# Ledger of designs, part 68: designed miniproteins, single chains, continued (4)

Each design is a single chain, and the fold is of that chain. pLDDT is the mean over its residues in the fold that is shown.

## One batch from the design tools (miniprotein)

Design m14491
Fold by ESMFold2-Fast:
Structure m14491 (fold): chain A 61 residues (1-61)
Amino acid sequence: SEKVEKAKEELKKFVKENPDATYQELTDRLLEIAKKYGITDKADLLKLWRFAVDEHDKLKA
């Protein structure tokens, strides 16, 4: 989905700019980005969450 790909790019930027963000802050930003792009499907939200966690974990390794 075009919207999911754009949301992933914004999440990646957020994680890069906020490497010390908590999972709560990451979740809050994910939900705001999803709302911005009209992403309400559970499967797409799960894809965004997995992507965000993977990007976040790479910065802690």
Scores: mean pLDDT 82

Design m14492
Fold by ESMFold2-Fast:
Structure m14492 (fold): chain A 72 residues (1-72)
Amino acid sequence: SSMEKQQRLKQLILRLIALKLRIIGLELDIELLKKKDPENPEVQKKIKELEEEIEKIKEEIEKIEKEIKELE
């Protein structure tokens, strides 16, 4: 039904917002690490791990955006 479709769309939009906020938090963490000691190999490794986490979240966002398009 159209109502069930609208409820699913709302859930997907809320999840999308939560994931986008998570990316912002991770990007801020990366910027703080870059300011602390950019030449430190442990800091560089942590930045890489956070960048990989962001890429995984972006893939999840793309899947959610595709589902939203299919429901509209």
Scores: mean pLDDT 89

Design m14493
Fold by ESMFold2-Fast:
Structure m14493 (fold): chain A 92 residues (1-92)
Amino acid sequence: SDRDLLIDTLRATLEALEVAEDAAKEGDLESAIRILRSTAEELRSTGDPRLEEVAELLDEAVEALEAGDIEKALELIERAKEKLRAAIAELE
């Protein structure tokens, strides 16, 4: 059940990142940054090195949004989503 709980958490994280992408595309940078920061903190709290790499990509996405580089932020979020999908596949 710990593995199933982690899979459910990672799937919820993917949904949160999709909300952050939509917010960034709509120019709601405050909401996008808040979601990305909360998500990175949650991933780090797991202590999993694979999820730490995802959290680092989300921190870089926040820096890109704060600099006004929306395109770079969206690329970083997509890379984070790809790593999360790979982690889910490994756990299944």
Scores: mean pLDDT 88

Design m14494
Fold by ESMFold2-Fast:
Structure m14494 (fold): chain A 109 residues (1-109)
Amino acid sequence: MKKGAEGGRAGAEGKGAKVADRMGAEAARSGSESGGAAAGAAGAAAAGTGTEGGREAAEAAARGAERGGGGEATREASRAAERTGTKGGYFAAGSGGAGAGGAEGAGRL
C-alpha cells in the first residue's frame, strides 16, 4: 500500500542489500559461522531503515566483523539501526527487544 521511496530510491535500496550481502560473505570467510547470521540481520535492518540507514548499518557491521567477528557486527548494526530509528521512534524500541512499549507502541505498523 505504501510505496517505498520514489522509484529511483527503490533501485538504491537494492544496491544497499547487495553491499550488505557482500560484507556478510567477507565476515563468513573470516572463519565465524555466526558471521553469516550477523550479515543476514544487517541486511534485514538495511531493508527496514532504507538506503541511508542501510549504509550505516552495513558499515557498522563491517567494522564489528573487522574487530571481533559476528557478535560485534550484530551489536554495531543494532546500534546503528537504533540511532536511525530514533527519528522514527518505533524502530529504536522494537529492533533490539528493548522492552515493552516497542511492540505495543508501534502496534499498527
Scores: mean pLDDT 46

Design m14496
Fold by ESMFold2-Fast:
Structure m14496 (fold): chain A 71 residues (1-71)
Amino acid sequence: MTPAEVEAAERDDFVAAVDAGIEELKKYGEQHPEKKEEIENDIKRARDDVAAGHPLAALLRVSVTLSLLKN
């Protein structure tokens, strides 16, 4: 595998993890409508991070938000 092939695979894995985290956030927002606006803002920022080529930053954002909501 070339370094570029490894980077592409890692990016796709991070994007898939971000998508899974966004779905978890959406489900949490359905159960907690008082957090819906906060969740929607974090989802938007995560999508913006992915679009900017920073899927790891998006994944960290989603993970932090989920952790804070579950505490």
Scores: mean pLDDT 77

Design m14497
Fold by ESMFold2-Fast:
Structure m14497 (fold): chain A 73 residues (1-73)
Amino acid sequence: DAELEALFREADTDGDGVISAAEAYRLARRRFGLTDDDLGAFAKVYKEADKDGDGTLDFEEFKYFVELLKKVV
């Protein structure tokens, strides 16, 4: 999906092909309207999407993250 790929590239500011929790949270604030009150919901969604538990999201985990995020905002 071109839209998800563009969104991933926006979050992946250092171009390493994965996104950190901080990058994902910044994107969620900008594109999904999250606030500091949503931090707990964000943390739960991020943990759910991080399937291998390495603390970063690759592109496939990021697609799942976006789908989960849409359900809580």
Scores: mean pLDDT 77

Design m14498
Fold by ESMFold2-Fast:
Structure m14498 (fold): chain A 55 residues (1-55)
Amino acid sequence: TAEALALLERAAAGEELTGADVDVLLGTLAARGLDGIFEEHEAPEAFRAALEALR
């Protein structure tokens, strides 16, 4: 999903996401079986890993 990829790039770059953005991102990652990579949006390394997996 292009929207989730854009949000993930922003988070991986160290940008703070809103709670609503995090919810959208988590829903998309869960649909792809990637929800186990991270639990909180404060983990930029986890967002980088998720971005790599979604590429």
Scores: mean pLDDT 66

Design m14499
Fold by ESMFold2-Fast:
Structure m14499 (fold): chain A 77 residues (1-77)
Amino acid sequence: SHEEFEKLLTELLQAIADNDLEKVKELLEKLRSLLPELSRRERTELIAFLNLAIRETPDLPEEIKKLVEEFIKELEE
């Protein structure tokens, strides 16, 4: 659902800001399970927000950055 998508996206952006690796992993897996149900608009928004998050967080741990970048590549297919 769109509500579930919004909640997961918000929680993921917060986990990235908090440098919470385990929460980032959990939320990425939940978003992956929703991928077949996401609209083109939701996929575009997700890519945009995730790219913005990694650009605006220069001190982001490399492991979190790698996980987010790998997920963005999956979304761009």
Scores: mean pLDDT 84

Design m14500
Fold by ESMFold2-Fast:
Structure m14500 (fold): chain A 81 residues (1-81)
Amino acid sequence: KIAEYEARIAADPKDAEAWLNLGRAYLAEGKYEEAAEYFKKAVELDPKNAAAWGGLGYALRQIGKDEEAKEAFAKAREHAP
């Protein structure tokens, strides 16, 4: 729920998981520009989170930022198990 993740971020702006889930929620609604901004916050706080980098890459590709998307996907691969 978007409101739940926003409340978590208001209480702790370093809650990388809340930023990741907010990005996922916006992605599910097709709001790719907002999703990309939230995923950027998630990777800034937790740069080794492969899921956040993957979400960022997908959102960036959907809005036509292909070079930035490729960089995000490369980071996702670097940190994948």
Scores: mean pLDDT 85

Design m14501
Fold by ESMFold2-Fast:
Structure m14501 (fold): chain A 95 residues (1-95)
Amino acid sequence: MAEELTKKAKEALEKGDYEEAIKLAEEALKLDPNNAEAYAILAQAYLLQGDYEKAIEYAKKALELDPNNKEAKGILAKALAKQGKYEEANKYLEL
């Protein structure tokens, strides 16, 4: 069920329905609070809405749960760069 909700949230992101993506990802987290993918979806939705602070918070949470989540690293780097924090952004792009 949580996995189905994260899949639908990704589909909502692809369609540009960021509010629906956020709602579905939050519902997934109610079922599984440790769902790194749901946090990455929240981070992406907030990034696309221009809420860089929330994008950073949720991307960091996704990385706490899954340190190798390439999607969350990319979102975090982009959000930091959008805030002009290029030095911090580069730390998440370096191997």
Scores: mean pLDDT 84

Design m14502
Fold by ESMFold2-Fast:
Structure m14502 (fold): chain A 72 residues (1-72)
Amino acid sequence: GPDRERAEEELRLAEEALERMKRATTGVEYAGAAILLIGSLETAVLLAERSGDEELKERARELAKEAGLNIE
């Protein structure tokens, strides 16, 4: 459904943002990528919870751990 499709899209955007964060050469680039990562990841978690998709929840949790974020 739409929530699941949006959650998958937001997870993809979060994965791209994490890669940009890892490649950042300035503090501005890093901060911008981090803001996008957090926003997309939070949206993905919310939508995955609403859709009841355990796989998407686990992917979001794994991405958060890779980014060094404490999300519960």
Scores: mean pLDDT 81

Design m14503
Fold by ESMFold2-Fast:
Structure m14503 (fold): chain A 93 residues (1-93)
Amino acid sequence: MEEKKKEIEKQRQEILDAARRLLDGLGVTPESREKFLAALEKAIDAAEKGETVSYTLELTTRDGSTVTVEITAYKDAEGKIVVEVRISGGPPG
């Protein structure tokens, strides 16, 4: 139980740190940054409880572009938290 708790805590921190870097790279507004991080933390909390969740968010960038992101979180068969982030929209891609 302690070993799994430490691994989940480490995974949570790594996921949140990666998300912050992603948001910084996208140049999102402070409001969109808080919205994404709040949804991500809720997704991780649900996954830790053994739930599968998906959230779709529309984020605004400081240059006026909009990006749609889907956050899916679940716990795999080995008890590890998996978070998938899909990004669509924004300037041409």
Scores: mean pLDDT 77

Design m14504
Fold by ESMFold2-Fast:
Structure m14504 (fold): chain A 92 residues (1-92)
Amino acid sequence: KIEELEKKYKEAVSKMEEAQKRIDEANTRLQDAEDRYNRALKESPELGEKAKAEYEKVKQDLQTDIARAEGELFEAESKALNYKKEIEKLKK
């Protein structure tokens, strides 16, 4: 019974790590998109205005992915905490 909860706890921790990795990767892509936009602005104001629309779209898509990954992280954290509490109860 304890072994089953420990397995579920490890699975929840793994899901937390996966969600955090997705958040980190999306933040890296956001930084890359911002760097591209800033480079276009440095070349000319006209290229900057065009690049702004592309940056805003990429930013919105990535922010949506981050929000979803944050939700998955929160759910996995809640499950991990609950499994840890149940393991502590069974060890008493």
Scores: mean pLDDT 85

Design m14506
Fold by ESMFold2-Fast:
Structure m14506 (fold): chain A 91 residues (1-91)
Amino acid sequence: MTEEQEVDVEVGVAEIALAVIRVSYENLKKAKIPKDEQLKALEEGLELAQNVRSRLEELVAKYPDNEDARRVLEETQALIEELKKEIEKLK
């Protein structure tokens, strides 16, 4: 696989995962869902985001000068911190 192909696939997968997490999180804020169910959903989203981060860290290590890989890694890290703060607010 070329650098361009590998980066496009991994970045695409990451962006879809991040979009799903964000949409789910925004829907949780609008729904009258019990606190324990909200916490569970946020913890599952955090685990998914952490898995995405690990894959992107490997991608950035392989292609350190690739701006798209670095950008999506930074976006993933920002979402992880946001989810951690929301989890702490619910505890």
Scores: mean pLDDT 83

Design m14507
Fold by ESMFold2-Fast:
Structure m14507 (fold): chain A 66 residues (1-66)
Amino acid sequence: MKEELARNLAETYLFLKKESTDPELIERAEKTIRNLAKERGVSDELFDKAKAEVEKNLDEVIERRR
């Protein structure tokens, strides 16, 4: 499902951004993730919506994956 994929990609990006201090790596990762999302039919709007939802629940998401 596109919404689930968008959420998974947003979680991956936000985890990387939180754990990495390298701006170049973070920028490259965002470009790669957004490109992968588009190839799989996830629009920028859907990705941004998923990102906002993940940010709202980020602490719980991190605990769930640890």
Scores: mean pLDDT 75

Design m14508
Fold by ESMFold2-Fast:
Structure m14508 (fold): chain A 84 residues (1-84)
Amino acid sequence: SMPLGEYLKTEEEEAYEQLKKIVGENESDKLFKQVKELRDKMLSMEGKSRTVALGYIDRLKKAKNKKEVEAILEEMERELKRLE
């Protein structure tokens, strides 16, 4: 079975490819940097933060347009603040 860290990396690669299809390479790099920063903050918190981070990565992978991507990032920021 795949280690959780490798699974997260694979899911993030799929999310990044989906972002590139929606917003193009330059914008996807900027947005994905925000995703990684929010993910790292969630993973630094004690508790079930890994499951929460994985859920948001899965939602990004399923996003259909830029508005959905922006909404998911805003939800990640709100959830991070809730976990504080």
Scores: mean pLDDT 74

Design m14509
Fold by ESMFold2-Fast:
Structure m14509 (fold): chain A 59 residues (1-59)
Amino acid sequence: GPELDYELSPEQRAVLKEIAEKLIEIGDEIDKAIEEGKKLAEETGLSPFEGLLKALKEL
């Protein structure tokens, strides 16, 4: 694959991979909350932001 830069040590790259995995997990939960929030807003007549806030409270 493309090598972007040598600024990161192999140890730092390993840590970044672990961080990336955790961020992906968190991102997936947020994406799920966004979709659930949209559905709640449509079902209840709330604004999209109110629906999202309600969905996020369940995380």
Scores: mean pLDDT 72

Design m14510
Fold by ESMFold2-Fast:
Structure m14510 (fold): chain A 77 residues (1-77)
Amino acid sequence: LTPEERERLKKLFDEVKKEIEEMKAKGMSYQEIADYLLKKARESKDPLERLVYETAAAFVYMQEAIDKIEKEREKKK
């Protein structure tokens, strides 16, 4: 990566993290957030933007899986 691409990647990552937190604050589900991020990735013409959104979606799915496991444990008598 060029120095300019590295700076852009860091900036994009920070922006996407803010978007995710804002979406969580609005009460969006992990599925809705992940769908939004994957849509942005598919629509991105820039490989760096696509990479950032795909990576963010993967983390959101991981958080959903953790929450699901925790809820399943709580549901057990």
Scores: mean pLDDT 76

Design m14511
Fold by ESMFold2-Fast:
Structure m14511 (fold): chain A 81 residues (1-81)
Amino acid sequence: VSEEELDKEVELALSLIQYAIGKLAYRRAKTKEEKIKALNDMIDSLQKALEIARELGREDLARDFEVDLENTQKELEKIKK
C-alpha cells in the first residue's frame, strides 16, 4: 500500500463519516427543510466516496455507493414533492 493510496483511504473514510452524520441528521429531522438539507449532505458525501472508490479501483464498493446514491436521490425527490 502506497502513501497515495493511504491518503485516498483516509478521504474515503472521512466521506463515509460525513454520510453517517447525514443519515443521523435525516433520522433526527423535524421539518421538510431539515430533511432536504440532510439528504443533500448525504448525496454530496456519497458522490465523494464513489469518486474515491473508483480512483482506488474498488469497483464493488463503487457499485454499492452508486445504489445508495440513487436511492438517496429518489428519497430527496419524494420529500421535495
Scores: mean pLDDT 86

Design m14512
Fold by ESMFold2-Fast:
Structure m14512 (fold): chain A 50 residues (1-50)
Amino acid sequence: EALKILNEIAKKYGVSVILRDDGSVRLVGTPEEIEKAKEEIDKKAKELGL
């Protein structure tokens, strides 16, 4: 669900998503690319009413 959207957006900005065994997510990239990905994720969350 939300994790799939996160992964798609991260890849769009050239950010790597690392899934840990405990279900936590780590984003790997430059601070600028990570910020752009997070901003789009936030917009998507609002769009979906989260």
Scores: mean pLDDT 74

Design m14513
Fold by ESMFold2-Fast:
Structure m14513 (fold): chain A 57 residues (1-57)
Amino acid sequence: DEEKKRKEEQEEVAREVAEKLREIGDEIDIELYLKGLIKEEHLSDEAKERVRELEEK
């Protein structure tokens, strides 16, 4: 059924988009943290690791 196939495709695209948005969100959160707008504890573990790497320079 076309409707079932479209729903499965939408779910796949939604997962891929969610993964991409999560990565972009981490980058935004890092920038907000560096500007002092949010605290480190609000960052994901992956974003915290990136902040540490950037701090190393």
Scores: mean pLDDT 74

Design m14514
Fold by ESMFold2-Fast:
Structure m14514 (fold): chain A 92 residues (1-92)
Amino acid sequence: AAEEALKAAEYAAKAAKAAKTPEAVAKGVAAAIAAIGAAFAAELGMDEEAARSAEAAAEAARAAAEAAETEEAKEYAEKAAEEARRAAELAR
């Protein structure tokens, strides 16, 4: 759970870095922050908070993928959403 959330954060950060518009950058950053929160919640044994944060991270990463203007940003955002989804499943 924590490892998957950290991978989601890394991919979301890469999506933000590859993004060309301020909106896509902001959405990638938001996804990374949510994923980091999910990782900390999972390490602290806060399973319900970890699951909610991971779900929020997956949703934010999907929004980043939709806003992506480059293939690279979209690919990283999609990977972030998949890792965040796995983190949410493992936290339950």
Scores: mean pLDDT 82

Design m14515
Fold by ESMFold2-Fast:
Formats: C-alpha cells, sequence, structure tokens
Structure m14515 (fold): chain A 55 residues (1-55)
C-alpha cells in the first residue's frame, strides 16, 4: 500500500464524525477527476478503504 493510502487510512481512523469521513471520501473523488492514471489507482484504493470504514 502506498504511503498516501496509509496516511489517508490513519486520518480516517482518527475521525469521530461519519460526516467528516464522507467529506474526505468526496474530496478524494474530486481529486480523482483531475488525477493522472497512476494517481487515480492510488486514490481508488484510498477511496475503497475509506468506504469500507464508512459504509
Amino acid sequence: MSSFVRTMERLARQLNDPEELRLMIESLEKLKESASPEMQEILDEAIRILREMYE
């Protein structure tokens, strides 16, 4: 797992509010729209992990 994905997962685990986690997921989805293919894969992995925590 990339250092970025690990950092996002750590931050998400420290969130006490499900709305904060949802906003984090939405921010990553927005970043993915303008990201390179390589970065899209990293963002997809991060989003997948965060959705598992939220949903």
Scores: mean pLDDT 76

Design m14516
Fold by ESMFold2-Fast:
Structure m14516 (fold): chain A 55 residues (1-55)
Amino acid sequence: MDKKKAEELAKKLGEEMLEAGVEPAKAEEFVKKHSGAKHLPELEAMLARLEAIRA
């Protein structure tokens, strides 16, 4: 049931990539690649790290 959470976090990280000047096609590929529930722990760790660095 964590698939939707993984998709949501992947989209959020994809938006961060776009703001950092990454090509839209690369950001979209990242979102597609990480839309699976098995990627949820990795996505959560990435987001938490970004928030800790920027906050």
Scores: mean pLDDT 74

Design m14517
Fold by ESMFold2-Fast:
Structure m14517 (fold): chain A 71 residues (1-71)
Amino acid sequence: SEMERLLDEIDEELAKPEVDWERVRKLLEELRELALREGLEKVAELVDKMLEQEEITQGDIGVIALQRAVL
């Protein structure tokens, strides 16, 4: 799925020694738009909170993936 692809791409970027934060931000913005289009309001809310953070972790991505899985 497109959401799974975006989550995987963000996780792969966050696993790098030097994270491209501009790329991570763009991927999160794409994930937010996708979540809104699919009616996943809780996923969109979690992404909005992450976009307000200076640093994002793989744990934050895991929370989004888990929230998607329980829907």
Scores: mean pLDDT 76

Design m14518
Fold by ESMFold2-Fast:
Structure m14518 (fold): chain A 74 residues (1-74)
Amino acid sequence: KKEQEAAAKLTALELRLVGIELGVEFGDITPEQARADAEEIIREGEKLLEEYKDNPETVAAVERILARARELIA
């Protein structure tokens, strides 16, 4: 069941990140709002890394999301 919870949380973070990426690309959100939203995703992702640190597949998936979010605000 913990794997199902991890998958749901990962899907939610991915959808939020895609929304921010598209919002920036199409000008629907400001760079300031995009940065705030991306920083929130980074915070939630870091919590998932700690929560699921013994699951290498989940860790790898979260690290990819964090890399994308950090690149977006760099």
Scores: mean pLDDT 82

Design m14519
Fold by ESMFold2-Fast:
Structure m14519 (fold): chain A 63 residues (1-63)
Amino acid sequence: SLEEKIREYLVGLAEAKGRAEAEKLGEVLSVRVTELDDERYRVEAETTEGSLTREYTVEELLA
């Protein structure tokens, strides 16, 4: 459905944004995206130099 495609797109944007931030810290070992609600996504990344957690709104992802 269109709603499923939009959700997949937003998850992909959150993963890409979180990964880019994690790469500034160290080599990325894993990335997890959690949908908190319809407007917010949490990204948890593990790197060789430590862990990073970010929360993004749909507005921030589409900016």
Scores: mean pLDDT 85

Design m14520
Fold by ESMFold2-Fast:
Structure m14520 (fold): chain A 68 residues (1-68)
Amino acid sequence: MMSPAERRAMELAAQLAGAASIEDGVALARASSPERQRGMLEAARAAAESLGVDGERVERLFAEMAGL
């Protein structure tokens, strides 16, 4: 299960990608090119690390939700 801190990191990553929610960010990732998808996963990892959360875990959770 995703912790509140991991959820906050994913919300921040979605906002940085121009999405209003995690769900919108996931939809945006699914509609994006592979190159842009990689950039979004890197941004999710960086956002998590900036919040003191496990970046690899948040990147993986985002990828799983987006089907990447």
Scores: mean pLDDT 79

Design m14521
Fold by ESMFold2-Fast:
Structure m14521 (fold): chain A 72 residues (1-72)
Amino acid sequence: MAVAEAIADSVVAQMRAEGVELSEEQREQLLRLIEEGASKEELAEVVGGEFAELIVRQRKVVAQREKAKAEE
Protein backbone atom coordinates (compact mmCIF):
# COMPACT_ATOMS: atom_id res chain seq x y z
CA MET A 1 0.00 0.00 0.00
CA ALA A 2 1.06 3.62 -0.61
CA VAL A 3 0.65 4.21 3.15
CA ALA A 4 3.36 1.65 4.01
CA GLU A 5 5.73 3.32 1.52
CA ALA A 6 5.06 6.75 3.07
CA ILE A 7 5.74 5.42 6.59
CA ALA A 8 8.98 3.74 5.44
CA ASP A 9 10.15 6.91 3.65
CA SER A 10 9.36 9.06 6.70
CA VAL A 11 11.32 6.79 9.06
CA VAL A 12 14.29 6.49 6.66
CA ALA A 13 14.41 10.30 6.34
CA GLN A 14 14.32 10.73 10.14
CA MET A 15 17.07 8.13 10.63
CA ARG A 16 19.21 9.91 8.03
CA ALA A 17 18.67 13.21 9.86
CA GLU A 18 20.07 11.53 13.00
CA GLY A 19 23.11 10.23 11.07
CA VAL A 20 21.84 6.66 10.61
CA GLU A 21 21.75 5.51 6.98
CA LEU A 22 20.02 2.28 6.00
CA SER A 23 21.33 0.22 3.10
CA GLU A 24 19.09 -0.29 0.07
CA GLU A 25 18.53 -3.90 1.19
CA GLN A 26 17.55 -2.75 4.70
CA ARG A 27 15.09 -0.19 3.27
CA GLU A 28 13.51 -2.89 1.07
CA GLN A 29 13.25 -5.20 4.09
CA LEU A 30 11.70 -2.42 6.21
CA LEU A 31 9.05 -1.67 3.56
CA ARG A 32 8.20 -5.39 3.32
CA LEU A 33 7.87 -5.69 7.11
CA ILE A 34 5.58 -2.64 7.30
CA GLU A 35 3.41 -4.01 4.47
CA GLU A 36 3.16 -7.41 6.22
CA GLY A 37 2.19 -5.84 9.57
CA ALA A 38 5.35 -7.12 11.24
CA SER A 39 5.81 -6.93 15.02
CA LYS A 40 7.79 -4.19 16.78
CA GLU A 41 10.53 -6.79 17.46
CA GLU A 42 10.90 -7.64 13.76
CA LEU A 43 11.00 -3.93 12.82
CA ALA A 44 13.60 -3.29 15.56
CA GLU A 45 15.99 -5.80 13.92
CA VAL A 46 16.19 -3.46 10.91
CA VAL A 47 15.79 0.05 12.39
CA GLY A 48 16.26 -0.38 16.14
CA GLY A 49 13.71 -0.20 18.95
CA GLU A 50 13.17 3.58 18.91
CA PHE A 51 12.24 3.78 15.22
CA ALA A 52 10.34 0.47 15.39
CA GLU A 53 8.12 2.02 18.09
CA LEU A 54 7.59 5.10 15.89
CA ILE A 55 6.50 2.87 12.97
CA VAL A 56 4.07 0.90 15.18
CA ARG A 57 2.58 4.16 16.49
CA GLN A 58 2.18 5.59 12.96
CA ARG A 59 0.50 2.37 11.77
CA LYS A 60 -1.95 2.45 14.70
CA VAL A 61 -2.82 6.12 14.06
CA VAL A 62 -3.46 5.42 10.36
CA ALA A 63 -5.61 2.36 11.17
CA GLN A 64 -7.60 4.30 13.78
CA ARG A 65 -8.22 7.22 11.39
CA GLU A 66 -9.35 4.85 8.62
CA LYS A 67 -11.78 3.20 11.06
CA ALA A 68 -13.11 6.60 12.21
CA LYS A 69 -13.58 7.69 8.57
CA ALA A 70 -15.53 4.50 7.79
CA GLU A 71 -17.81 5.14 10.80
CA GLU A 72 -18.70 8.68 9.64
Scores: mean pLDDT 75

Design m14522
Fold by ESMFold2-Fast:
Structure m14522 (fold): chain A 77 residues (1-77)
Amino acid sequence: AEEARRALEEALDVLSKVTDPEDQEIAALGIIGLYMAWKAGDLAGAARLSRTFAEQIKNPEVRDALRRAAEAFEAAA
């Protein structure tokens, strides 16, 4: 349970630090989507969103953080 929350916090942190204009819009949508899914208790939805945004993000560090978050959400669901 705590692992999923920590993964969310890490994903939100890396998304908030995106400065590339191409990734910045996707990162903002990712922050909103993940926060809303988490607030709704939709861990499966949070995992799916994390994987979807990871595919669209060009920055490999952000992609890896989103993939780790997806795995943690899937394990907690």
Scores: mean pLDDT 81

Design m14523
Fold by ESMFold2-Fast:
Order: structure tokens, then C-alpha cells, then sequence
Structure m14523 (fold): chain A 91 residues (1-91)
């Protein structure tokens, strides 16, 4: 899980959002449902989608990240819910 997440971060840093998305999807598959790693992979997947202008899909992943983070980081979860709502307003 972490190896795929790290590969996704490298691709994201290079501006290769398509490759970053693929690695984050693999990290999500390999991570536990309530893990911090899963939450951050969902969040970074949302960021990569937002960089591609896919605001609806980005909002969906921000909401999924928020659900995973509710018990881990409630403040970040609330911020991600607000960010998703703001992106939906752009549509």
C-alpha cells in the first residue's frame, strides 16, 4: 500500500496526474478501510483529479477521504467536506 502511495506522490510531483491517479487507486485497494494511508490516498487522488479539471470526481473522492478521516482527523474531514461542496458549486 505505502509503496504505491509513494509512487503516486512522485508522479504527482512531476505533474503526471494520470499516473498518480493509477498508483493512488492501487494504494486504496491495498490499504485498510479505516487507515490514514487510505484516507490520504483518497485525498491525493481527489487533488490529482482537481488538477485535471475533473471537479465532480474530485469532490466525490474528497467526500470519501472525509468519511475515512472522521475518527482520525475530524478537522481535516470537515475541511474536505467543505472543499467538495465548493467544487460542486463550480459545476
Amino acid sequence: AKEKYDEGNIAFGKGDYETAIKYYEEAIKLSAEDSKLRAYALYNLGLALEKQGKYKEAAEYYRKAAETLEKIDPKLAEWLKEKAEELEKKL
Scores: mean pLDDT 81

Design m14524
Fold by ESMFold2-Fast:
Structure m14524 (fold): chain A 82 residues (1-82)
Amino acid sequence: MVEEALKHLEKAEEAAKKIPDEGLRRSTLEHLELAKKAVEQKDYEKAISHLRQAIEKAREAGNTETVEHLEKALALVLEAKS
């Protein structure tokens, strides 16, 4: 479960690097990196918070691929917390 969430975060990072807006790209990648570290530390509440922020920035950027991978990671983290 944690390994699968981390794989989706890696794919989201690859997609997010293609976001043309520098501010949205930077913000998405910052929250994604913080979410990844929180997942590795099993701090799922912190991971959920940063994943939601990354999803919002990726949606604002219109990057559907990043959003889809982040939403899959969020679903796995929510399942791990429940």
Scores: mean pLDDT 86

Design m14526
Fold by ESMFold2-Fast:
Structure m14526 (fold): chain A 76 residues (1-76)
Amino acid sequence: MREEEIERALAERGIFLPREHYERIASLPDTVVEAIIRAIREVPGSKALSDLLVEAIRGGDPEALLERARALLATL
């Protein structure tokens, strides 16, 4: 379910990733995943958004990912 939501949010931006990347992001806590999906949908394309996605795929710290996503959303 979350994996499909991530895929749809990224597809709306014209971004298509390998299946394992969606699986990796979806493995994060629900609060973090929701913040990332919202950042993908609402935040303009930027290096900061790309860095957030890369760290999520690499298995970065969930708390740090949540703070990064919230910081991006706070600039709206």
Scores: mean pLDDT 81

Design m14527
Fold by ESMFold2-Fast:
Structure m14527 (fold): chain A 67 residues (1-67)
Amino acid sequence: MEKLKKIFEDVLGVSPINEDDNFFSLGGDYSKALEIIKRIKEEFGKTIPLSDLIENPTINGVKKLIS
């Protein structure tokens, strides 16, 4: 999902990101996590709980949540 990778890169301000890179290891915090959730809702029409993002803090993990 090209759009999902772009959301992570835009919110974190880092590029390129590997699909298995940990969001929090890349400098993500709770405010950025909420922005990711907001952008996913806007682009994919999917609402994910913050707890699910914390437990699956990678592009690959989030793909699993929204497929």
Scores: mean pLDDT 82

